Designed miniproteins, single chains, continued (2). Designs and how they scored, part 32

Each design is a single chain, and the fold is of that chain. pLDDT is the mean over its residues in the fold that is shown.

## One batch from the design tools (miniprotein)

Design m5153
Fold by ESMFold2-Fast:
Structure m5153 (fold): chain A 67 residues (1-67)
Amino acid sequence: MIELSDEEAAALAERVRELGEEAERLKESDPEKAKELEEEGLRLRAELMKVPQSVLDALAEKKKKLE
């Protein structure tokens, strides 16, 4: 399995989030670029799904603060 440190996993989760937000914004102006970002985000999300629940909990808490 690919082993990520807590910091690396958190950084990866942030990147997935940024890519998703950017893709949503670009969906209207540049749909081709939005697709590229969505695909990149899906790849990174697949990587995150290998991460322990404890790291996912930390990500969820971070998301809640930004809600």
Scores: mean pLDDT 69

Design m5154
Fold by ESMFold2-Fast:
Structure m5154 (fold): chain A 94 residues (1-94)
Amino acid sequence: NSSELRGLVNNILLADENNDKELIEKYKEQIRELLKDDEEKKKQALENLDYLLETRRSGEEKALKIIQEKQSKELKERFEENRKKALEALKKNS
């Protein structure tokens, strides 16, 4: 079923964006099972998937790293702000 295959491919792309390697492998196994009776279609689907993943990873990996570095900075700033608020609350109640 081409609709089921497309759904699995989309789920794998989403799992890849979240760096969920276990979920990627689970969906790849579902593709292998779905296409078990058609070896050529199975091979083409998996090769096309690998091409899509590699293309996405090459472009998106750098963008994701930048986003993760920005998020790490924001979390550190939030921690520092919470610490300052706690310290000010302590000073006002002393």
Scores: mean pLDDT 74

Design m5155
Fold by ESMFold2-Fast:
Structure m5155 (fold): chain A 62 residues (1-62)
Amino acid sequence: NLEKGIEALKAGDYETAVKYFEKAIEENPTPLAYSLLAVAYEKLGDTEKAQEWLNKAVELAA
């Protein structure tokens, strides 16, 4: 799921990237998965959600 999300992100399919990163987080919540979800939301123009997920990534990494 993380790899599929990265492929979707590279392809510019940000909605699909969000879905795969959400699945990756359900399977194994990691700072990387949270950061990638934040990037996908930033690409969709949802800066508020991007910041929220980035903050969660930092908290999980601490």
Scores: mean pLDDT 82

Design m5156
Fold by ESMFold2-Fast:
Structure m5156 (fold): chain A 61 residues (1-61)
Amino acid sequence: SEEEKLKSESDVRLQERLAEEVRRGREEGLSDEEIRARAFEIVKEQQKELDEKLEELKKKK
């Protein structure tokens, strides 16, 4: 379904963003706590984007 496709794409993108953020944070010399805080924000943003896309999909029904 379109919903499954959006969720799958969101999961892949989330993993890529988290991996990049961890790599960048370690390169910058950030603490594990700082990296964790940034990861938390990324997860929140990604969930919001997914929710907005799912609501838009419902409107097309």
Scores: mean pLDDT 80

Design m5157
Fold by ESMFold2-Fast:
Structure m5157 (fold): chain A 56 residues (1-56)
Amino acid sequence: SEGLERVEEAGKLAREGRYEEAAELARETLQKFPDDAGARAAAGMLLRELKELGGL
């Protein structure tokens, strides 16, 4: 889905060390695709990982 593709892009940003941009894209995905269960789960997991890594 488009939401999942956005989360994959956010994951790539995180792997490049761009944690703030990755978190922003993941949060935007949750707002734009609120009913996409797959995107919400993936974005939530990514945001949790970013919080543990950078305190975001």
Scores: mean pLDDT 80

Design m5158
Fold by ESMFold2-Fast:
Structure m5158 (fold): chain A 89 residues (1-89)
Amino acid sequence: HMEKKIEELLERGRELAAETERLLGARVEWSDVQLLAAVATGEALRIIGDAVDENIAAGRVDDELMEEASKRALEIIKEAEEMAKKLEE
């Protein structure tokens, strides 16, 4: 379970790193932990952003939706911390 998630996130991170290298025209050394942190942070922010956009589109503020989005974002960060520990095993 967690090992598959780590593999998928590292794959996404490696793609992002490759794109960044091409954009900058320079090689950047990324650790697995740095790749994981970048992907997890991006996903957490996307979840919060999606909830904000949904509230705007609906023309209302749903405190419950925002609380759930914040909780899910925090869970993603916590999962990334556990994955980082697993990478160091």
Scores: mean pLDDT 74

Design m5159
Fold by ESMFold2-Fast:
Structure m5159 (fold): chain A 95 residues (1-95)
Amino acid sequence: SAKKLAEEGKKLGKEGIKEKDPYESGRLAAQAGSLGSEAASRAKTEEEKKLAKEAGELAIKAGMKGLKKAKTIKEVNLAVAGILNGIGAQFLADL
């Protein structure tokens, strides 16, 4: 369901924000953003749309922190994926 995807995305986004390892931070951000975007695409209610946006916002925050810590192209790519998918969640939830 959209709610379960968004809640999992929010959880992973919060974990990504706290994660000190740049690879794991980026991986969590990318997964949070992906879950947020999927939640947004499935959202039918205003509550589900709000939760998907919150997951996307947390994915962007985790991705930005991961990008600041990134040392390798793989770490950069994961952090950027988190940011882009998080932005996607916000756009899709407004449709």
Scores: mean pLDDT 89

Design m5160
Fold by ESMFold2-Fast:
Structure m5160 (fold): chain A 74 residues (1-74)
Amino acid sequence: SALLEEAEELYRKTAEEIARLIEEGRYDEAQKVLDETLEKLEEMIEKEEDPEVKAYLERLKAWLERFFQHLLAS
């Protein structure tokens, strides 16, 4: 699915950007990138009709939030 490919690419790019920003001490910018991406994923979830795709998008959202918290704890 093109939507799933877009969501996975968004996740990958966002995770990489957040990691870079945190490494640079740019915590406020990392938080903004996280918040913007979570908003985009939430929009995808709300527009999606397939419950399996919705569940996957919700997992990506949760994984991204956990990744961010893990980096802050490191």
Scores: mean pLDDT 85

Design m5161
Fold by ESMFold2-Fast:
Structure m5161 (fold): chain A 114 residues (1-114)
Amino acid sequence: QVQVVESGGGLVQAGGSLTVSCAVSGGSSDAKVLAWALDALNGKSSVAAEGGGVGTHGSRLTASSSGTTATLTLTSLKPEDTGIYSCVVGVEGATSSGGAGLVGGQGTQVTVSS
């Protein structure tokens, strides 16, 4: 089974920058990070993908991935950016049949203080 672990969350000051990371380990050699999912505590959700700018809230987000590792860099953080950040991993889709070829981690919590 594939294990997905996000890290790099925590308390950050408004106007600052933060990098969160995703590491994929365990049983699949073809696991690949596809996107980052943002679940903001204010009830808004967004998706950032590699290549930057896929979606409406991506201008401050830079996503990159290299197989089993991905990073998401956030700049000019605002209190409304507080939320849970998780990565979406594709596992060689044809062999994963539990509901989809997608696996996510538990997420890392980011809190932006004024």
Scores: mean pLDDT 66

Design m5162
Fold by ESMFold2-Fast:
Structure m5162 (fold): chain A 71 residues (1-71)
Amino acid sequence: DAIRQQAIAQLQRLRRLYPGEASLLDAAIARIQQATTVDQVIAIIRALRGQVTDPRVRAILDQTIAAIQQA
């Protein structure tokens, strides 16, 4: 729950800062809301990272995955 909530909060923040990626971020948020395991959250963020075009968003997503894996 905490990891899922943190991931959703981070993607919602990215959606506000990078509105050009909003549709991809919104789709990922919806998928994470249905996720029940940490592995599912990581898989969704990895898929999103492959779809986004802004390298700054990719870097933040890579950091988010690393933080979840280290927790």
Scores: mean pLDDT 84

Design m5163
Fold by ESMFold2-Fast:
Structure m5163 (fold): chain A 76 residues (1-76)
Amino acid sequence: DEVEALIAQLSSPDPRVRLHAALRLGAIGDPRAAEPLARLMLEDPDERVRQAAALALSQMSGDPAVAALFARAQAE
């Protein structure tokens, strides 16, 4: 399962791997990635990884549950 593999890559020690995984998950739009991406957006030490996670969540915000999570994360 590509989505499960990409979600695992969000925990990589390499910020380039996390960045790439976040962008791919956003393009796929699977809501299973929403909570891991929200965590990256708020907490990742690399600014580019946080920006990629925010973009990914924005692309997935057609799902009301994902839209609510993204709005909540942006408020912090």
Scores: mean pLDDT 81

Design m5164
Fold by ESMFold2-Fast:
Order: sequence, then C-alpha cells, then structure tokens
Structure m5164 (fold): chain A 65 residues (1-65)
Amino acid sequence: SAEAEAYYNEGLKHLKEKKYEEAIKKFEKAIEIDPNFEKALLTLANLLHELGKTEEAVKVLQKLP
C-alpha cells in the first residue's frame, strides 16, 4: 500500500532525527493500514527493543506473517 509506505517513510525520518515517540506512531499507523507490512513490523520491533520495551517488541514480532 502506498499509504502504508508513506507512513513508514515518515517514521524513518523521525527515527533518523531521534524523535522516537513520533517514529513509533508512524510505524503503528503503517501497520494499521497494512498488517502484513513486514518492514514496518521489523523496524517497529527493533525500535521498541532499543528503547527497552522488549515485551512490546516481542508482541510486534509475533504479528509477522
């Protein structure tokens, strides 16, 4: 989905700027639009793990197709 990819790319921009809260919101929005968006799921899980939110990261990884 072009819409999901647009939110994913916005998330990556926020991530590069170390705006982690905004990055999470954008990745979650991408996943809402495309639940099978593997790159968004993996990127969100990695970000959550780096922020110490390991249980949340595991739950996101369990959504992988």
Scores: mean pLDDT 87

Design m5165
Fold by ESMFold2-Fast:
Structure m5165 (fold): chain A 80 residues (1-80)
Amino acid sequence: MTDALLEEALKIGRDIDAILDKSDLPPSEKARIAAQSTGLMIRAVGAQLDADFGDPRAVAELEQSVRDLQALRDAVKAAA
């Protein structure tokens, strides 16, 4: 069941947006990070769809997307 993993991915994406909104980073850097976050969210949604259609590998893909989003959030906190 991937619902909890997708919910965590969405939460991390919102956390990244909130950090960027409050940060002193240049607009170009904020846009670059937002694009990376969006790409990871698209991957997470794709993995959830694959899981809904019965692909057992999709759980591992979604778990990896959550880890990548966590790493991006930590990097943004360090840069901001």
Scores: mean pLDDT 81

Design m5166
Fold by ESMFold2-Fast:
Order: C-alpha cells, then structure tokens, then sequence
Structure m5166 (fold): chain A 94 residues (1-94)
C-alpha cells in the first residue's frame, strides 16, 4: 500500500493523472478491509486527482469515501491523531 501511494504521488507530480488514479485505486483495494486509515488516505488522493482534473462531482464522491474510512479508523482507535486530522481536513473541503 505504501509503495502504491508513493507511485501514485509520483505520477500525480508528473501530471500523469491516469497512472495516479490507477495506483491510488490499487492502494484502496489492497487496504480497504484491513487498514481503514490507509484506505482513507488513498481516497483523499483520488479526490485530489479528480479535483485537479476539474471533476468536482467525482472529487466530492472520493472525499466522502475518505471521511467514511477515516471515521472507521477512529472507531478502531479513538486516539489516532492522524485519522482525526484527516477527517477534519476532508470535512473542511466539502
């Protein structure tokens, strides 16, 4: 998952949105059932890519998924400051 996130970020930095989407989708699939915080981060990254592409509806959909999984991470560990910060950040952009 961490390698997929890193590859997605590199593709995004290079303006390769199609490759970035592919890696972030693979990251979600790898972690959505085992690591809700990593899934939330991957959904945040998908939302960012679609926002940069001008697809505001798709960006909102993925940010809402990021909120869902950040909440799941906090339910599993209420002391997880990274999950709390991510949840607050995602709620601020909607």
Amino acid sequence: ADELEKKGIEALKNGDFETAIKYFEEAVEAVKDTDPLKAARAYENLGLVYYLMGDEEKAKEYYEKGIEYAQKALEADPTNEEAEGLLESLQAVL
Scores: mean pLDDT 84

Design m5167
Fold by ESMFold2-Fast:
Structure m5167 (fold): chain A 60 residues (1-60)
Amino acid sequence: MATAAMRAARAAGATHEQLVELMDKISEAERAHPDDPEAVRKAILDAAVEVGVSREQAEA
């Protein structure tokens, strides 16, 4: 999931700053919800959409 979201963001033309922000949000979500993969997945998808990735691409 995290790797797929990062790959999709790069493909969508995300800037270096947006990629760093996305990585930080992914790490924060994983730390906040270590035993809740559904909450982590939702946070990753939401963050990817904010940087211009379609929801469909972020789920791949």
Scores: mean pLDDT 72

Design m5169
Fold by ESMFold2-Fast:
Structure m5169 (fold): chain A 71 residues (1-71)
Amino acid sequence: MAEGTRLVVEAYRLVRQAEEAFKKGDLETAKAYLKRAEELAREAERQGLTEHAQSLLERIRKLKEEIEAAE
């Protein structure tokens, strides 16, 4: 498979893990997963997977806002 596709799949997995950590009240773990997911999403964007990367970055942004509101 193309490398960019692997980055998108792993970033989605990390976003799901961040959402699960947030639901459990583990804000530190949620932020750690989101940071890694954002790095992978930006790398996918650089590799031309712009639409998938932008959808991921928007989901990451919304969850970051929810975490900041909970702090």
Scores: mean pLDDT 82

Design m5170
Fold by ESMFold2-Fast:
Structure m5170 (fold): chain A 68 residues (1-68)
Amino acid sequence: SAEEKAKEAVERAKKELEELVKKGASDDEIDQLENKLLAELFAAERAGLPREVRDELLREYGKYLKEL
């Protein structure tokens, strides 16, 4: 489902973000990861993902980023 794919995309992005932070990646690299995730979530919304679920997933990712 679009929801399952969106959740998997967020979990992958969280793992990639953690690895980028551990490696001392630039803000540009972190921004590129976020832009990739945003594009995937936007595509999922167009495929039928409810906006409320998209917003919860974006909030989850943003919270994870702030806690790193």
Scores: mean pLDDT 84

Design m5171
Fold by ESMFold2-Fast:
Structure m5171 (fold): chain A 77 residues (1-77)
Amino acid sequence: MSKLAVQATGYALMGVAYELDGDKEKASKYFLKAGELYLKMGDYESALFYAERALKLDPKNKKAQELLEKAKKEIEK
């Protein structure tokens, strides 16, 4: 619930906007930015959600794959 959470929400909304416009590459980029901020905040569930969404749009996005793996490891406890 910080300025980072507001920024992450903003990036997620940009991702949705680009997805609706059919721009999968930009949508994936903004969902990745949102997920990275959620990971930094310790919100691993949201980080996982946005990493999966980014990979669905761009399966070759190595940074999204790395984010997905990090979020999964943190959730396992």
Scores: mean pLDDT 85

Design m5172
Fold by ESMFold2-Fast:
Structure m5172 (fold): chain A 62 residues (1-62)
Amino acid sequence: MDPKTLEAEILLALGRMAASLGDYELALKQLREARELAEEAGDEKLAREAEEELKKVEEKLK
């Protein structure tokens, strides 16, 4: 597995955890990093999952 894919998976999990705890600013940072790493690795599924979670967190901050 590409090291960037693994790092993106970890950041996605951390971002989801931060969001569940109400720490939306931390969640945004982690999810943005996860999306960027997934895009660099060419993992379209992981990038989409990170983008979906990011949009959900952004809706909470409106």
Scores: mean pLDDT 83

Design m5173
Fold by ESMFold2-Fast:
Structure m5173 (fold): chain A 58 residues (1-58)
Amino acid sequence: MEIEKIVREIADELGAPDEVRDKAIEMLKYAKETNPALVETEEQLRELARKIVRLLSH
């Protein structure tokens, strides 16, 4: 699944633990279902994933 692949790449780049990665995947899937405009492009998806992973890491 594209979301899982992108989030895994971003979590690895940011040094986030697996728990944060998995939570970010869930949140992004939810965002796509409820507001698909937020993740319409891969660039938007990567940007949102970076924000979520960073927030969950603090």
Scores: mean pLDDT 80

Design m5174
Fold by ESMFold2-Fast:
Structure m5174 (fold): chain A 55 residues (1-55)
Amino acid sequence: MPEPSIEELEEEVLRESEESDRLVAEKAPSEEVLEEIQETAGEVLELLGRLLDER
């Protein structure tokens, strides 16, 4: 029974979100979309970091 800490959950969410974004990007092959996905992923990471910081 894994007991992921908040930090480990953040890493897992990041990995799963990036993986999902990559899978979706492969289905929708446009460079602009890929760049936007990368920027969105970075924004999500910042939000997660801030959320953890406020905890």
Scores: mean pLDDT 66

Design m5175
Fold by ESMFold2-Fast:
Structure m5175 (fold): chain A 85 residues (1-85)
Amino acid sequence: MLEELKEEIARAAAEAARRAGASEEEVEAAAEHARRLAELVAELSKDPEKALELLREAARAAAAGDLAAMEAALAELGKLLAESL
């Protein structure tokens, strides 16, 4: 379900912002920015579900403080988006 993936991405982005010491307003803004990014990524990808799964993986890695895993997931997402153009 694409909508569920988008909400999981938003929640992970909010958690990453909190981990970074963001204010409540900044946490909410991070979630909204993540939702907009997820929508755009889904629209650009030939495989929206896979693209959202990769974005969720990146967001969850960021929330865990695993920058290497985040970079790896973003690289895979970038490859998928390039193949979709």
Scores: mean pLDDT 83

Design m5176
Fold by ESMFold2-Fast:
Structure m5176 (fold): chain A 66 residues (1-66)
Amino acid sequence: MNLTQRELAVLKLIARGFSQETIADALRISRATVSRHIREAMKKLGLKNQEEMKAFVKENKLLELP
């Protein structure tokens, strides 16, 4: 998987239902940077929208990793 740790962290938080603003505050980055990480992660994984992204996270058990 070609995701950076930051892209993966943002992806997991979006899948958990957190807003981009909350994620930006939690990671101490700008909302624009969060949006960029989401776009880059989706492009790298071939995902077209946030629903496919949430399904990908759930299917690959990224929220349940040790």
Scores: mean pLDDT 74

Design m5177
Fold by ESMFold2-Fast:
Structure m5177 (fold): chain A 89 residues (1-89)
Amino acid sequence: SEELRRRAEEALEAARAAAEAGDVAAAEAALREALRAAAELMEAGDLEGAVEVARRAIEIAELIPDEITRGVMQLGAAVLLAVAEGLLR
């Protein structure tokens, strides 16, 4: 899962930079990549990694100025977080 964790980290950094710059489209694309990596971490059994990525994605999504894009990204991250935490307990 080292490659998946690295990809998630790079995507989260890109998402934060885009969100802070007000680039909604770039922030959405980067967050979708981070959540995809989180799902792959979960499939690989790295539930702690998936939880970490999902929590950070929720925090970054709060920076998105577009209400609809923010809500969609927050919901996607929250669902992944709930599933990964449920599997960890």
Scores: mean pLDDT 87

Design m5178
Fold by ESMFold2-Fast:
Structure m5178 (fold): chain A 77 residues (1-77)
Amino acid sequence: SLNGKTKEEIAKEIGADSLELVNKTEIKLLLDGEWKTLVLEVYYGYKDGKEVALILAYYESEDAKKALHVSVWPLTE
């Protein structure tokens, strides 16, 4: 599992040949009566000559560098 790891640790765990940040979005959400900022980072690159995408989701807090959700997909048509 990649949840709870920093983005640097996640990049090493994936072992991607290339991985570039293509989009970063901040979303303000109301959760249990409290406003929180959710950060979404989308990375695109290659692993072993195949296209991969990585999506990181984390809340902006003192633990903001730890991913709450990580999704990695091989992009195949």
Scores: mean pLDDT 69

Design m5179
Fold by ESMFold2-Fast:
Structure m5179 (fold): chain A 63 residues (1-63)
Amino acid sequence: MVGTVMRATEDFEALLPTELSLKKGDVVLVLKEVNDNFVLAKSLVTGEVGYVPKSFLEPIGKA
């Protein structure tokens, strides 16, 4: 997952200032796998960085 581009499968609203809000279809770059539930990602739409649940993301293609 690290260094891969992924897409939000549904809307995610950040509840914490360290989390990244996403809209369905938003594309992100995965910077780090933090644990089994979260990744640190950069939004390619807004340029913001934050934590996103892994369950809200899908790979947008095989590299």
Scores: mean pLDDT 78

Design m5180
Fold by ESMFold2-Fast:
Structure m5180 (fold): chain A 71 residues (1-71)
Amino acid sequence: MVVELLKKAIEAVKNNDFDKAIEYLRKAREVDPRLKPFLDAIINALKNKTASKEQIIEGLKFAIELAESRL
């Protein structure tokens, strides 16, 4: 389920729907608290426009890999 939320966040970022992306990432943090520090950094980058869309998408793809691994 967390992987599906992260995939939805990536699609929202691709569509320039940053508010929707932030909603999905907040839900993902609640589902998998291990990702919270990483997802909080991405949410802050989206809110403050401190990273490119490409950097955000790359970070979210990495979060999916972390969620799918037995960490």
Scores: mean pLDDT 82

Design m5181
Fold by ESMFold2-Fast:
Structure m5181 (fold): chain A 81 residues (1-81)
Amino acid sequence: MSPQELAEALLEFVEKVAKAVEPADPEAAKAVLEKGRRLAEAIAAGASQEELERLDAEAQAALKKAMEAAKEKGVKLPPLL
């Protein structure tokens, strides 16, 4: 998978997660979308390994918070990448 294809797949995934979580926790949905988009942009731009690791950690932290919010409200999330 090319960096551009990976970035596109990641964006589609975080948009689906954000849409599913938004009714339960709009702030968690916003955080997932924002952090996921930043990571996807960095992947597409060919950012350094250090930058990608930092952004991936931030995106994963936002995703975990969104998953907890969804679980609390009984929302089903899309399958992982």
Scores: mean pLDDT 78

Design m5182
Fold by ESMFold2-Fast:
Structure m5182 (fold): chain A 66 residues (1-66)
Amino acid sequence: SPEEEEVIENLRRAIYSLALDKGIPEDEARKLAEEAYKRFRELVKQGKPILEAAKETVRFVLEKLS
């Protein structure tokens, strides 16, 4: 849906920017953003609400960046 696409694009950009800001190389930042994209889509496919799927995806990324 348009809502899902908008959320995932914003999420992908936010994760990429956050990773770069933490000093992660550009190629690794792109890979992390792609992992986040796959996880978000899997959670939405499982029937999780978009906001809940986004929160879980962000949590996953923050855990990897710690």
Scores: mean pLDDT 81

Design m5183
Fold by ESMFold2-Fast:
Formats: C-alpha cells, structure tokens, sequence
Structure m5183 (fold): chain A 69 residues (1-69)
C-alpha cells in the first residue's frame, strides 16, 4: 500500500469513529478537509506535508471527541 492509500484508510477509520462518538458534521468536515490535504500531499510526494496535515487532523479529532464527552 502506498502512502496515499494508507492515509485514505486512516481517514475512513477516523471519520467513522468521529460519527460513532457523536461529533457534529461541521467538525467532521474540518477533519476531512485536513485528511484530504494529507492525501493530496502524499500523492505529490510531499510526505512531510502529509504528516503535518495528518497530525493536525488527529488533534482536531481529539478536541472534537472531548467536546462531546
């Protein structure tokens, strides 16, 4: 699996977990946008950029989950 495929799989899992936790769609959209940017960066060979976008998406995911308790 290349880096972009791995990121798409991680995106699918993270968004599914956010929905199960009851995260609002507005927060899910923000997380998705960052994950899509990570996938695009990986497809262009910018693996450092992909890692940064993924890290930001993970951070927003944690904050959104904490907010819904």
Amino acid sequence: MDAADALREQMDRMLAEARRAGVPESDIERIRELLEKAVEAAERGDYEGAQRYLGEAERLFREAVERVK
Scores: mean pLDDT 81

Design m5184
Fold by ESMFold2-Fast:
Structure m5184 (fold): chain A 79 residues (1-79)
Amino acid sequence: MAKPELLALDEEKVAAMRPALEAYHEAVAAGDEEAARAEAERIFEASVEVIRALKEAGEISEEEAEEAIERLRAVVEAV
């Protein structure tokens, strides 16, 4: 189970990602590819910070963190 501090950190980071997710959907609906890409990059950066926080808390290994970041980067590169 995640530590109480890490759960609070995850909730805060998820709440911070919500405006970016909404902005991404609005940009896609408007056909604004540049804005959609910018919001996707913000979501990626927030996700990387969560992964790094999990590694620092000892919930995942350094190798697992690196693999997760590489997978996220591949998804962003495909956009």
Scores: mean pLDDT 69

Design m5185
Fold by ESMFold2-Fast:
Parts: structure tokens; sequence; C-alpha cells
Structure m5185 (fold): chain A 61 residues (1-61)
């Protein structure tokens, strides 16, 4: 749905900003920042299918 797509895009944008902050402000390597954010998304997003769709969008960015 359009609402679900908008939610995915919002979560993706927030996750990419967190990865940027970890890399640029905390000196975390990209691979580690990505792993941490993927773990966070899988823990916090109740729908596993939604979590994997968000993760796929982040990995494509």
Amino acid sequence: SAEEEAEIERIVAAALELIRQLQEEDGVPRSRALALVKQLLRREIEDPALAERVIARIEAA
C-alpha cells in the first residue's frame, strides 16, 4: 500500500542517517555500522517481512 511504502521510505531514511552518523561522527566502519543497524531493525520492527524489505533498500543504497 502507499502508506506501507511511505513507512518503509521513512525507516530507510532514518536508518541511512544512523549509518552516516556512526561512520562520520563515531568513526565506525561502514560494514560494522550496517551490521549494527540491520540487527537493530530486525529487533525493533515487529513484522519480519517489513524488516527484510527495509534492510534490502538500505543495502541497495
Scores: mean pLDDT 85

Design m5186
Fold by ESMFold2-Fast:
Structure m5186 (fold): chain A 90 residues (1-90)
Amino acid sequence: SELLKQAKELVEKAYEALEAGDYEKAKKLAQEAIKLASKLDPKDPEVLLVKAAAYGILGKAYRKLGDFKKAEEYEKKAEELVKKARELKE
């Protein structure tokens, strides 16, 4: 899927922004990746893993910005999506 490829590219850019310390850019790109992936099949493990990666980036960005409550919420969402994706691959 072209949309899945675009969502993966946004996750990669979000991670690069996170590593560069640009937490606001990382949040924006991760949110855009989630929006695109949310238009795709929710039963596709690749879609779930892309969403998980984007939520993980949001969690890390909020943690770096001192919003620990939002960080924990997004980190938990990421973990739940990874678990679901792995169960669907088997």
Scores: mean pLDDT 88

Design m5187
Fold by ESMFold2-Fast:
Structure m5187 (fold): chain A 106 residues (1-106)
Amino acid sequence: DEEAKKALEEALQLIGQGKYEEAVKILKEALEKYPNSSLAPDLYTALGLAYLKLKKYEEAVKAAEKALALDPNNYKAYAVLGEAYEKLGDYEKAEEAYKKARELLE
């Protein structure tokens, strides 16, 4: 889906610029319009990244879990999940998520 790809690229650029709330808006709109896109796992992963930057750690967990439900091999979603759990003080779940991310990079 070309439109879903464009939304993902724009959101990642906004995250790089520190425009996290704008990135969340674009990602939510893309997920609403293109829920069955092959890029939906990547859209959820980017949404989780934006939520981490906004210190919305529970929302970051939910976004990463949705990404992993769609693509269990998404190592970036495990990295988001790990950082979110670490910020929430759940170090055991953070370590498990980081381990999964490392295993998927091999």
Scores: mean pLDDT 90

Design m5188
Fold by ESMFold2-Fast:
Structure m5188 (fold): chain A 72 residues (1-72)
Amino acid sequence: MELEKELEELLEKLKETLEKYKEAKEAGDEEKVKELLKKLEELEKKIIELLKKLPEEKRKEAHERITTLILE
């Protein structure tokens, strides 16, 4: 379950970063928007790498959760 726990932590960071990104975008803080986009990209790469280590059924569940978070 350690990989599942790492995924949960990354998803929490992704959610927090997305919230900050929306706030910065609303405020017109261009520099902060750029920094948050870099953090989102790094988190996405870490999540993708972690997904490759999960069993197929767990990867499918995680993919659905990530898709929901990104599309919101």
Scores: mean pLDDT 77

Design m5189
Fold by ESMFold2-Fast:
Structure m5189 (fold): chain A 66 residues (1-66)
Amino acid sequence: EEKEIKKEIAKDTLVDALGMSEEEAEKVVEALEAGNIEEAVALLVKAGLSEEQAREVAKTVYEGLK
């Protein structure tokens, strides 16, 4: 349940701060939960972030999910 709360906070942050859809944000969080940082970066780039921004966001969210 604590991980579910962290997942919801991460999704809400991605939606609010980056203008992502809930579906896009959920896929990013799920990729990071699976340890697939490169997949999360690719999803963030498709959502409109630069590769550099996407890597920073993915790393920050991944650390927050620990």
Scores: mean pLDDT 78

